Designed miniproteins, single chains, continued (2). Designs and how they scored, part 1

No score or structure here was measured in a lab: all are predicted.

Each design is a single chain, and the fold is of that chain. pLDDT is the mean over its residues in the fold that is shown.

## One batch from the design tools (miniprotein)

Design m4001
Fold by ESMFold2-Fast:
Formats: C-alpha cells, sequence, structure tokens
Structure m4001 (fold): chain A 61 residues (1-61)
C-alpha cells in the first residue's frame, strides 16, 4: 500500500504557532507574526480574537 510521503513535523508547527501567538499578544501590529500564523493554518478570526483579548489588560496595580 502506498502510505504517502509525509515528512512534516507536527511538534515543530505547534511550537511555531505558540511563539507567533505570543509575539502578536505583545505587539498586535507585528504583521510578520500575523502572516506566519495565517501561513501555519491559524485563521484571521482566531488571530483577531487573540488581539481582542490582549487589548483587555488586567487592572493596573
Amino acid sequence: MQDGDNYLNNGDINSSISSYMNSVRIDPSDVDSINNLLSLGVSQSDIDSIIANADTPPSPV
């Protein structure tokens, strides 16, 4: 049976998504991180939700 030629690493993708999400939370105007998230399969609506949540900081104490 032809199994297929899969040489992608799932762990690498998850690590990249986590890193770029963190960058977007710190700097929502980082278009490079946003573009990389879209490239990795994260939807624009998911990115928008992350930005919206990051825009609501805890009370300054």
Scores: mean pLDDT 67

Design m4002
Fold by ESMFold2-Fast:
Structure m4002 (fold): chain A 88 residues (1-88)
Amino acid sequence: MEEAEKKLEELEEAAKKVKEGDKEAEKKLKELAQEVAKLIGKLALEEKKYEEAAKFAERLAEILKEAGYEELAEEAKKAAEELRKKAE
């Protein structure tokens, strides 16, 4: 989980720069979002840690929404809801 946490921190920093109008940060944010989504998928599918995966997906959705990526944020939020249902 160390890798997912580190990438989420990097994603939060990139999101702040995107919110400030940095177009170069948009590419980095999208790349980091894809890496985080891949790690969330591994956590859920390979390790069956659905609750932890759901929390990371919720965090990803929040960061993407703050950066203005509403469609990607909605996708991450739906993934988090599915993971949370599997955890229960």
Scores: mean pLDDT 80

Design m4003
Fold by ESMFold2-Fast:
Structure m4003 (fold): chain A 54 residues (1-54)
Amino acid sequence: SKAEEVIAAAKKLIDEGATVAEVVKEARQLGKELGLSRSEQLKVIFEAVDYYES
């Protein structure tokens, strides 16, 4: 799904040393461009934060 693509991009940014704030900002912009719903955008942010804390 498009949400999974955004999650994958967010995880890559975290692996490359991006801050949580940077990752959330990029995921939100990409999600809007790809037409993700609010619930899908929330899932992406949740997954990114969870991964960052791993």
Scores: mean pLDDT 80

Design m4004
Fold by ESMFold2-Fast:
Structure m4004 (fold): chain A 91 residues (1-91)
Amino acid sequence: FEEEVKEAIKLAEELGMKGLVKTIEEVKKMYKELKNDPDVSKQVEQDIKNAKDLLKKALEDKDPRKSASYVTAASILVTGALIEMELKKKK
């Protein structure tokens, strides 16, 4: 998971998406506090892996419209993971 997060941050930085970098860093920070919860951990790990794959596609795609769609999809997954962890932390 740490490697997936590191790659996702690198890809978001390469794309110039500073807001997404910060959101991924918040996911990494909160995951360290909640990683022993199997229900949250597996879903968050899958969402970050999928977001990483989408960001890689965004960098490789030569069409800026398609790249924007991949970045948007990755942002939704990362934000969803953060929201899930925040809600779990408050319960």
Scores: mean pLDDT 78

Design m4005
Fold by ESMFold2-Fast:
Structure m4005 (fold): chain A 126 residues (1-126)
Amino acid sequence: VSLVEQLEEAKKFKAEYEKSGEVKFLLVAAALYLEVLILAKAQKSSELSDEELKTLESELKLTLEQLESLKSKLVDPEEKTLFTALSEASKLFELEKYFEAQLKLLEVKKIYEKLKEEALNELELQ
């Protein structure tokens, strides 16, 4: 799947969060933003410009700050686990430890895939 397509999907989840207030859409958007950033940096991809990558880094930071403020709404242990992994992976990404950041996301892959599938199903019911 292209990085551009993953970024477009992430933006749709972010927009759905703004309409519904459902925190899982924000979690899935953050996970996709981080995955796109890690893959773009690690692979030195030309699909996204340096300006687009800086914009995405800012958007991820704001999204993670928003999730931190909503921490009390993360009642589901799986949502809490994903948020913790995203926060840790984001810190590794800032240290340019892209491989370690990717491994951190892989540790929660089953939770992420489950929440993403649930989010996609709800998005299609609009």
Scores: mean pLDDT 83

Design m4006
Fold by ESMFold2-Fast:
Structure m4006 (fold): chain A 58 residues (1-58)
Amino acid sequence: MLSPQQQADFKDLEDLIRKLIQKQKEGKASPQDVAILQALLDFLERNDPERAKKLRSL
């Protein structure tokens, strides 16, 4: 399990990723939004692969 400090930081990151995924599903994501989403998911996959997998399944 992550420390409380790391858990809070990753929760904020998760919320941002969820917003970007939702925007992409609605067809409202800009190319910049898609690039940011991909970079954030790649970062999570390296640091918290379980969380990244959960978000990729949305």
Scores: mean pLDDT 77

Design m4007
Fold by ESMFold2-Fast:
Structure m4007 (fold): chain A 73 residues (1-73)
Amino acid sequence: LEKLLNELIEKYVSLDPDVTKEEIKKSLSESFNLEEQVIELLAFILGVEKTEENLNRDEYIEKARKILEEYKK
């Protein structure tokens, strides 16, 4: 999970250059566990990359959870 989280943080920073890796890590570390941090970043990245699908936030969160479950197996 740590490797996935770090890769997602790097990708997020490349999409939003106004935010630093340290700021993202600090905000996410206030969350209870790594899974929640990964889900939030995945949902954001999916929303940016899949803009043409015009999905709502809950649909991106659900996709992010499924991706995380597949990564853990």
Scores: mean pLDDT 71

Design m4008
Fold by ESMFold2-Fast:
Structure m4008 (fold): chain A 77 residues (1-77)
Amino acid sequence: SELEKTAEEIVNYLKEKYGLSDEQAEEFKKRILEAQKKLVELNERIQSGTPEERQKALEEIKKIRKELRDFVEKLME
């Protein structure tokens, strides 16, 4: 898929630039793909959902963003 191709290109760039291991690169790719899939679903809930569903979706987006930032920060140590 286009998303998988984009994630692969990003991971290859980071692997080359920062010397990520194959295991680190694969874990990062997995996390990006899962995050993108969830963000698509959450954006649909925000656009068509109830106020309660919208609030829960926004909180989930914040959680996903924090988890990705924490993971990237740990990789760059």
Scores: mean pLDDT 78

Design m4009
Fold by ESMFold2-Fast:
Structure m4009 (fold): chain A 88 residues (1-88)
Amino acid sequence: LEEKIKKLIEEGLKNSTFELTREILLLEAEIAEKQGLTAVAALTRAVIEGREDVPDEWVEEVARLAGVEPEEVRADLREAAAKVRELL
């Protein structure tokens, strides 16, 4: 897993594309899911798809884990999803 992450980062440095960024984020979501961070994995996948319309339960869980307010997570999600939509 760590070696796969390193390979994706090295490939990203040589060919800066949205596709490589997407692969890195999908790998991060997989790692989060394996750690039991289901809401983190779900939000990461939503961002990759350019979606900001996610259940409040996912936002609240991520906010609790990060020690921030749910509105902050919502704001970050909106910004990240908007940036991804510009690339689609």
Scores: mean pLDDT 72

Design m4010
Fold by ESMFold2-Fast:
Structure m4010 (fold): chain A 77 residues (1-77)
Amino acid sequence: MEEGIRKAAELLKKEDKLKELGDTSALSEEEKEEARRKLEEANRELEKASDLSDEELLEQILKEYERLLEEERKKKE
């Protein structure tokens, strides 16, 4: 489960990186479909494996996402 949360946060961070560049066309149509498919798969795995409430699960995902964003901010420069 923890690994699933981390992967979901990493996928969100990757999408955020593309938006930061302002170019959503950076990925091919095939790559966009693959990324969406993996994100949906990760979300389903979190739902299956989670013994946490929706609130707790969301909190953990947000914390990991924030952690990844902070690391990215430090690397941005």
Scores: mean pLDDT 59

Design m4011
Fold by ESMFold2-Fast:
Structure m4011 (fold): chain A 63 residues (1-63)
Amino acid sequence: SGARDFVAREVERLSKTDKDIAQQFKSIAETLVAAGWSKAQLAELSGPLIEQLKEQKKKKAAS
């Protein structure tokens, strides 16, 4: 489906910079796809979610 293809491409893109963030995003996004989320809904959420995951990781690294 378009939603699954979108998630797969985003996971591949993210894995080139941070495999941990890619895996966390994949886990959340695949759960949302299973819950019936569309590609458009996932695209709207993906940016904010990725930024939140990056910020959480930075805070943990700073501790």
Scores: mean pLDDT 82

Design m4012
Fold by ESMFold2-Fast:
Structure m4012 (fold): chain A 84 residues (1-84)
Amino acid sequence: MLKEEKEKLLESFEETLEKLLEEGKITEEEKEKALKILKENLENSTEKEIEALKKAAEITAEHATDKSDPLVQMMLLFYEKLKE
């Protein structure tokens, strides 16, 4: 389960970065560096840390008003992937 949740978080982050790249807000190099950092952090993340992020995603989905914020967009995508 934890591995699947980490994969869903990584996919949500990647999709958010791809959208930012398509909008011209970041470069391909910045996308690759950000993904590498997140992947390294996720490999060392505890189950409690992932559960806290899942709860944050749920709260964000219920209360999000600023959908232009990339972090909000990432958390909304993560929440949707967790339901699948």
Scores: mean pLDDT 77

Design m4013
Fold by ESMFold2-Fast:
Structure m4013 (fold): chain A 100 residues (1-100)
Amino acid sequence: SMDEQKEEILSLIKETIKKLKEAQKNKASLNEIIAILNEFLDKLVELVEKWNTPEVREIALKVADIIQDAIRKLVIDKASLDEVIEDLIKKLEELMKELS
């Protein structure tokens, strides 16, 4: 069902937010944060391949854009790690609220 598909995406977003908050608390390195974000993108691709619906694809593109923007800010712009993580969590929480 579409509700089941949304719940799998929401579960993935919630788990990633939890990992990011834990990483921030533990003063994780840039490489550790990038690894978390890449794992999120990989799992998101798996969900798109599993369900292969326009709705899942649309949500996945929105999530991917948020994550890729965060990676760009960290790797290219050399932005503050804490500020990027905080902004990323906020955007992901706003997206979860939209999907609920």
Scores: mean pLDDT 85

Design m4014
Fold by ESMFold2-Fast:
Structure m4014 (fold): chain A 68 residues (1-68)
Amino acid sequence: DPVFSPELQKKIEEIRKKLESKYPKELADLMAGEFYLLEQIGASDEAKEFALEHAKRVLELRKQREKE
């Protein structure tokens, strides 16, 4: 895992808070770092959608496991 500077951590937290306005907190926490990196490289909307769908699937599997 990359060692994040305090400034980078703050930027990731800002992205997380924006995601929390649209998505569950668990999904926002999971995606914040990846979305920060995607925004920094100017990634396509398709790449962002792909990352979001993957995170949703991971969260769904985690919730299913916790209920068992």
Scores: mean pLDDT 72

Design m4015
Fold by ESMFold2-Fast:
Structure m4015 (fold): chain A 98 residues (1-98)
Amino acid sequence: GAESEEILKRLEELVERNEEIIEELKELVKNPEKSKVPRAIGLLLRMIGDLLEAHLLLKKLKENPEATEEEIKKAEELVKRIEELLEEGKKLFKEFLK
């Protein structure tokens, strides 16, 4: 249904945005500058907020009686991808601070 489609599109947008954040964090690691620490912190906080939104969207989809098992599975895979991106972001931030 339209609600399930909108939730899945938003989850896909969150994955894409977090992949872009990872690329920015990789550039910060490649050229580390102490003045960029607040930027790196801001990027991690955004990733944490995006994961929280993703979990709320997944919960909303699971509560929708019109949502199919396939749509729920796709949403779970997208949320898992966002979780994996946050773990990568944390590792990159730790490397940036070395």
Scores: mean pLDDT 90

Design m4016
Fold by ESMFold2-Fast:
Structure m4016 (fold): chain A 81 residues (1-81)
Amino acid sequence: AEAPDLPPDEAEQRALAEELLEKIREVLKEVFGKEVEDPVEAVRKVFKENEEKFLEIAKTLPPVRTIDELVEALRKILEEL
């Protein structure tokens, strides 16, 4: 077989990652009021600068099961920072 016999193939994982990145970009635009060139780096910077507060907020969030729930959790964290 051409596809590996491991977790969802790389193409499927990449598609999910791209969907997540697009939704994160939309959240960052709403929270910061501007488009972000690198959403991953922007999120990383915010987390590093606010690590203690991020951890406190994360403890109050429900368990994440879907991309939409993950995006909503991220929005809540960014709004509280």
Scores: mean pLDDT 67

Design m4017
Fold by ESMFold2-Fast:
Structure m4017 (fold): chain A 65 residues (1-65)
Amino acid sequence: MVTHTLQVGDVTVTITVDGDEVTITADKPLSAAQAAQAQAIAQQLLDVARLLAEYEKKLEEEELE
């Protein structure tokens, strides 16, 4: 599980990634732009988590060449 908290203006947004499940919560209502930004960050966190898992596997197999 990965939790990332960011502040957009006066709004605190918490993004939680648990496997393939992504939860976005906000302390206050988000504007359309803020919601889009939170969704983009959530997708990037999911992609990074998958890349890190693949990198750890490669480190065991090749030790970075």
Scores: mean pLDDT 72

Design m4018
Fold by ESMFold2-Fast:
Structure m4018 (fold): chain A 60 residues (1-60)
Amino acid sequence: SLKERLIEIALEEGLPPDLAERVAQGVLDYKEAFPDVTDEELEELARSAARAVKHDLESR
C-alpha cells in the first residue's frame, strides 16, 4: 500500500518507526488536500520531509 511505502522511505532515511509513521501520515494528509498529486510526488515529499526531520533531530 502507499502508506507502507511512505513508512519504508522514512525508515530508509534513518527515522525511528514512530517518526516514520508520522511522516507517512503527514504525506497522506497532503494527498487528501491535493488529490491530483501523483504517488511518485508523494514518495518524493516523504523523502524530503524525513530528511528535514532527521536534520532537525541531529541539529539539536
Scores: mean pLDDT 83

Design m4019
Fold by ESMFold2-Fast:
Structure m4019 (fold): chain A 72 residues (1-72)
Amino acid sequence: GLSPAERRGKELYERLRLGDHIPLIPPGSVLVTSRPREEWIAFLQDPRRFDPDSRLPPLSREEAEALVAWFE
């Protein structure tokens, strides 16, 4: 079963339709594991800082950590 953090991350992924906005980050992918965890957390907290055209809402650090945990 999923941990509470992983379940929260999955709920955020589905609710925010993150697959439409981050199609290059499939769950459990080598892409996520090949980058520093903090790099993904920073991106999710301020997507427009990295991509000005991003339609992703900024996540809290707690939400970003939950989403990264689900991807791992």
Scores: mean pLDDT 64

Design m4020
Fold by ESMFold2-Fast:
Structure m4020 (fold): chain A 84 residues (1-84)
Amino acid sequence: ALKAKVTFEGKLFAYPTVGKQEVIKAFDEAVAKMKAGESKEVTITSDVPVTVAAANPNKPGEYSSKFARKFHNGDKLHITVIKE
């Protein structure tokens, strides 16, 4: 199966599935055009800060609001599509 991984400064973040629709659409459109092994940068376009859960270092595959970060308009997140 193909999975999309979202990173910022080398840290894993949850793929946006809730919240600001413009941000969700930007990620979905990027991933729809990507193949396994490809990486792409996505710029956050939002009039409000976007809170994204980060990977829990103690539970691989789990994302937690405890490690969440707020992203602002113009922040750039990295998407990598992998085969798992």
Scores: mean pLDDT 78

Design m4021
Fold by ESMFold2-Fast:
Structure m4021 (fold): chain A 96 residues (1-96)
Amino acid sequence: SIDSPEFQSEVLHALALIYGTLVRKYAAKASPEDVLRMLRKAYELAKAIPDPELRKETLRYVAETARHAADVMASTDPQAANELRRLAEELEKEAE
């Protein structure tokens, strides 16, 4: 049912993937603030996943996406790139 941990895990995972996909697609065109906002939302969604294995997998995906965004932004906004790398490190730690 919609209130089951299994269903909630799938929905939260799907939403986190949508934010991650948008970041990967638009990182070069979006503002650093929008990219950071989207990734922080993906992080919150991933952390809320009840299934521990799916939560770890989703956190790793968001971390990889944050590192990708940091690399894209490194030449245009080094400060935002550093914030994105710090976010990736937080995500990787949570995924342990």
Scores: mean pLDDT 88

Design m4022
Fold by ESMFold2-Fast:
Structure m4022 (fold): chain A 99 residues (1-99)
Amino acid sequence: MDEEIEKKLEELRKKLKEAGYSEEKIKLTVEISRIQALGLAEVNEDPDNEEHREEVAKRTLKEVAEVLLKYGVISEEEAKELAENPTVEMEEKIIEYLK
């Protein structure tokens, strides 16, 4: 567990709670943010390695899709599609869910 990432996630959790988000929406946002932050940290260990970046991106997308499926933001069919072809529609669905 990256200590700096967890500190940022705790700050994010507090901000979302102060903004009036539900506990479920806060948990979803924090879980996705943790996956994204860990993926970025792994890419930054070897930023010039294109193969490594692509592998990390693919794993990160799969993990995000699993979280979105768990919270009912997307269907099983959408989760399968997103694991292969991430689209702008995912960002829009996350934003809509957080409203």
Scores: mean pLDDT 73

Design m4023
Fold by ESMFold2-Fast:
Structure m4023 (fold): chain A 81 residues (1-81)
Amino acid sequence: HMVRGVLPPEEKLKELILESLRELGASEEELEEWRKLSLEELIERFLERLREVLGLSETTLEAIRKLLLGEISGKEAAEMV
């Protein structure tokens, strides 16, 4: 199986976010449009959905944004290796 090198850390994180969005009730049409977005733009859509569906505060959303961006840059890349 050719898994290593097929999906960069950024793309893998995007797919994880899209799956989370599907579980939060996003439509397949929304998911397909969001798949075309950059990771940063997709994170913003994810945070907006969390605010609308779960009522999370701006402080909590900012913490999640920083964690997701940090994950791709260090921890996520390390966990993929």
Scores: mean pLDDT 69

Design m4024
Fold by ESMFold2-Fast:
Structure m4024 (fold): chain A 67 residues (1-67)
Amino acid sequence: KEEAIEKVKKAIEKTYEDVKHLPPLVREFFLYYTAAQIINELKEKGYSDEVIEEAKKVARETIAKLL
C-alpha cells in the first residue's frame, strides 16, 4: 500500500519537473495522464480497490499542490 502510494506521488512529481516550462493547461494534461497510467498499472498488478482509491486521492492532491 505505502509503496504503491509513494510510486504514484514520485511519478507525478517527476512528470512535473519535465513539463514545468510548458503552459498551465498543457502541464495539467500531462500530470493527469501520468496519474491515469500509474493507476492503471496498480490495478493490473492486483492492488485492492481501497489502495486504488487512496492512490487516486493522493494523485489528485499531488497534482493540485503542484498546479
Scores: mean pLDDT 80

Design m4025
Fold by ESMFold2-Fast:
Structure m4025 (fold): chain A 74 residues (1-74)
Amino acid sequence: SKELGLKLLEEKKQEALELYAKYLQTGDEAYKKKADEIIQEMLDLAERTLPPERLEQLREELEQALADVKAKVE
């Protein structure tokens, strides 16, 4: 269902951001690798599920969220 897909995308985004924050705090590249894998899975799912306009918005939201995490840790 659309609702299940949207929930999964949000859960993956939150997990990736948490792992990326851990990477920035610890310097452990294993967290970065896991975050990158989840981001890729999320984008692949979104590309198959969302119209191009929504996919572009998701990419922009993700880029901004990652930048915000980096700014808060530094």
Scores: mean pLDDT 80

Design m4026
Fold by ESMFold2-Fast:
Structure m4026 (fold): chain A 84 residues (1-84)
Amino acid sequence: MIEELARKKAEEVAPEEVEAVVKELGLEGLSEEEREELIKVAVEELTKVAKAALEGAPKEKYQELSREAYEAVVEKAREIQARK
C-alpha cells in the first residue's frame, strides 16, 4: 500500500531531518524523550510528503507539503524549548 511505503520512507528520513532542525535552533541538548517527540511529528508530516510524491502529485503540492513538514517540526522544537 502506498501509505505504508510512504510511512516507511518517512521513518527512515525523520531522524536526520530532526537533527538538522535541532542544530539550526541550537537545541542539541534535547533529551532522548524530546527527540522522540520531534521524530514523531517529523514522521507524520514527512509521510504526507512521501505519499504525495509516490502518488505523482504536482511539484507545487509536493513543495507546499515539504514546507509544512519543516514548519511543523520547527514549531514542535520551539514548543519543547519553551517548556524549559
Scores: mean pLDDT 80

Design m4027
Fold by ESMFold2-Fast:
Structure m4027 (fold): chain A 61 residues (1-61)
Amino acid sequence: MKEEYEKAVESAKKAIEDLQRLYEKFAQQSPEAAENARRALEIAQKDSDKLIETLKKEVEK
């Protein structure tokens, strides 16, 4: 169970890193594209936090 939790956390971190790379790419195109990408990154980061919290509760059962 802990190993599954650790893998899920690593997967979430990689998804955030991929979105960060996408944000950097859009930031080079236009300020508007950068702002939209930044909002998407914030949403993904919050979703990642919820996933981590949910997995913690499942492991603690």
Scores: mean pLDDT 73

Design m4028
Fold by ESMFold2-Fast:
Structure m4028 (fold): chain A 85 residues (1-85)
Amino acid sequence: SMDDLKRKLGYVHVATVSMLDYVSRGNYKEALEIVLSAAEYVEDEESIKLAKEGLKEYEQGNVKKAVDLGLEALERSYESLVEQL
């Protein structure tokens, strides 16, 4: 429904603000976890894949790559919802 889409868009918006705040503080793991939570709430398979790859890159010490993947996951989550409006 339209109300479900608005709720999902609102969650992605909050997740984006939280992710950027966490990154600005050096809290990269928390940033990536909120991104994964948003991708799972949106239920977009590509967004979930990107968010999980971001967490994997973080565990390997590739922080910049992890953050870039997290941003891609948020962008994909947002685009998947906007296409349904």
Scores: mean pLDDT 89

Design m4029
Fold by ESMFold2-Fast:
Structure m4029 (fold): chain A 79 residues (1-79)
Amino acid sequence: MEEWERAVEEARRLAIEKGADSGEVMSVVAAILESAGLADEELVALLEAAGVYKGKREKNGEVTKESAKMLYEVALKLK
């Protein structure tokens, strides 16, 4: 398994441990996998469209901005 795939799996596990819903976490993981090779701006837009990184539109109780930021930081390592 590639290094970045392991990092995404670890971030997913940590997000679930913080109380994120499995479905929401899987949506974020899918977005990150599909965005492999995209620019940072496109990646942020993709995560926001997936509903997990929404600054002022944070989703209560499932995937927090903090959890989304962790997954986004992992995705940045794909550069």
Scores: mean pLDDT 49

Design m4030
Fold by ESMFold2-Fast:
Structure m4030 (fold): chain A 131 residues (1-131)
Amino acid sequence: MMTPQQQIDALNDAILNAKTLSEFYAHAQKALEVILSIEDPELALQAFKSVLETLAQKAIENNFHPEIIGLMALVAIEVMRAFPELADEILAIFEEITKDLLSKAKDPEVEFHIRLALLGVRAEAARLKAA
């Protein structure tokens, strides 16, 4: 049986090699399901970071497509909801990756979508802390 790490490595390769949005979404959804199945929070955080870095690379290769940027935020929010004790660490990783994306974005519309994604993740982190 494949370990969660081996599953994540294979899914990251599949995400990068996806030729259609449909294939991309299927692989990204499976990667999220694998992260959510990990019982060890430290391993879940490591898997999340790996998947998020892969999604960021896919976004860069696809001219910062807003659906890919939106999916990055969705993955971060769903992992935060499953592991609320990791909300600060997940937010820190998301902020680091989006800072890198913003440094590479030249289009104001792309910058707006990245900032909107970051606002959504920050709002969820704040909501979980208030609960």
Scores: mean pLDDT 88

Design m4031
Fold by ESMFold2-Fast:
Formats: sequence, structure tokens, C-alpha cells
Structure m4031 (fold): chain A 92 residues (1-92)
Amino acid sequence: MEEARERLRKLGEETTAYIEKNGRDIELEKKAALEYLDILAEAYGIDVSEAKKLVEEGFKALEAGDEERALALFDEAVEILKKAVEEALAKK
């Protein structure tokens, strides 16, 4: 868990610094989001496959200019992840 938490912290810091310096990059944001999901899966032992699918579909919608669909897909992915993490933390 400690190694996964440190990786998550570094990913967040590096991604934020890159966006602040270079502006928004959809491909970088997608890669960072998918890596974040992998880190959460490893750290909490949760299944992130559905969330990954929603994130990938969301970025495809965003690239196609369908911001409303992208937002809905990202919101659903976040809800699934939040619930999975909360349930994992409750199993102490």
C-alpha cells in the first residue's frame, strides 16, 4: 500500500505541474487517468475495469466534441470508484 500511495502522489504532482506549465493535453489527461485507476486497483484491491471503460469512452466523446456525454461518463466512473474505495476501506 505505501508504494502505491507514493506512486499516486507523484503521478498527481507531476500531472498537475505539467498541465500548469503546458496547458490542457487530452492524451496526457487520458494516460494519467488510466494510470491512476491502475494504482487504485493495486492499492485497494478493487476491480476498476468498468471505470476504465467509462473513462476511455468519456475521452472518446470529449475528442468528438460531445462534452455532455464525456461529463456523464466521467461522473459515472468517479461514482463507481468512490463506492469501491469506500467499501474497501470499510473492510478493515
Scores: mean pLDDT 74

Design m4032
Fold by ESMFold2-Fast:
Structure m4032 (fold): chain A 100 residues (1-100)
Amino acid sequence: MEKEKEAKELFDKTVELLTQAANLASRHPELAEIRKLLKEAFDNLMKARADPEKAVEYLEKAIENLEKAYRLGEQVDPEIARLLKEAIENVKKLLEVYKE
């Protein structure tokens, strides 16, 4: 119960951060690769939420997608990079919740 509540709060916070990053990235056509990686990270987060038995695998894929987006974001927009760094930290906390 408590673990499920913590996971839900971390998922919701991560989704908000990804939505903000995607909205910033949508303002520039050249940021299409960042938008693609954010969509893939979002899809993996939703799969982790829908299937807790495979959550570790999907969360690890989401972290990989977010780390790639973060490296690209650092080159173009410091605010996108900041939001993605926070998202990565939240997904890593989610991963710890599911590994126990």
Scores: mean pLDDT 83

Design m4033
Fold by ESMFold2-Fast:
Structure m4033 (fold): chain A 54 residues (1-54)
Amino acid sequence: PGTFGTLVMGRHIALSEVLLGKKVKVTNPEIAERAEQLGEILAKELRETIEKLE
């Protein structure tokens, strides 16, 4: 419940880092942890999507 905002922000940051190819500075450690975890998942999903588009 209380983690919803953290998960959403983590996703947003992870996606931004993957798309921009650079680290986004995050002061909230929980959001930073989620961004790291989701970054790997998003990178995999983007790679799979690109393969489908090819």
Scores: mean pLDDT 65

Design m4034
Fold by ESMFold2-Fast:
Structure m4034 (fold): chain A 65 residues (1-65)
Amino acid sequence: SMKRKVISMLVAAQIETGGIANIVSISDDKVVVEVKGDSPKQRETAERLKELMEELGVKLEVKFV
């Protein structure tokens, strides 16, 4: 769907520029990413990205490893 393409591009851009780790999975309504480490900056970036994704009607799940 068009929504999936937009979400994929936005998540990719945030990973590249925000330092969030690898994408684990993408679906029409959910994205899962893994972050290496557990710094305050990584958590802040993850929360801001979750807010952005929710505006688009998509859930973001972040795993700290």
Scores: mean pLDDT 67

Design m4035
Fold by ESMFold2-Fast:
Structure m4035 (fold): chain A 66 residues (1-66)
Amino acid sequence: AEARLAAAQAAADAFIAENPKVHVTVRLDDDGRLQVFVKGEGLSLDELTAMTQALVDRVRAAVAAA
């Protein structure tokens, strides 16, 4: 659980570094599931959706590799 959360956080931090207009928070819920919250300032719904999908794919790959 901790190693997977760390991998997810590292992937999210890398994504933020590449996309500085996006704010990402990664946390565990009460059931131990990863929650990812994405906020974008001045982004359209399509841009936010595309960025959210790219982030989810990156986090999923990082967690699978951990």
Scores: mean pLDDT 73

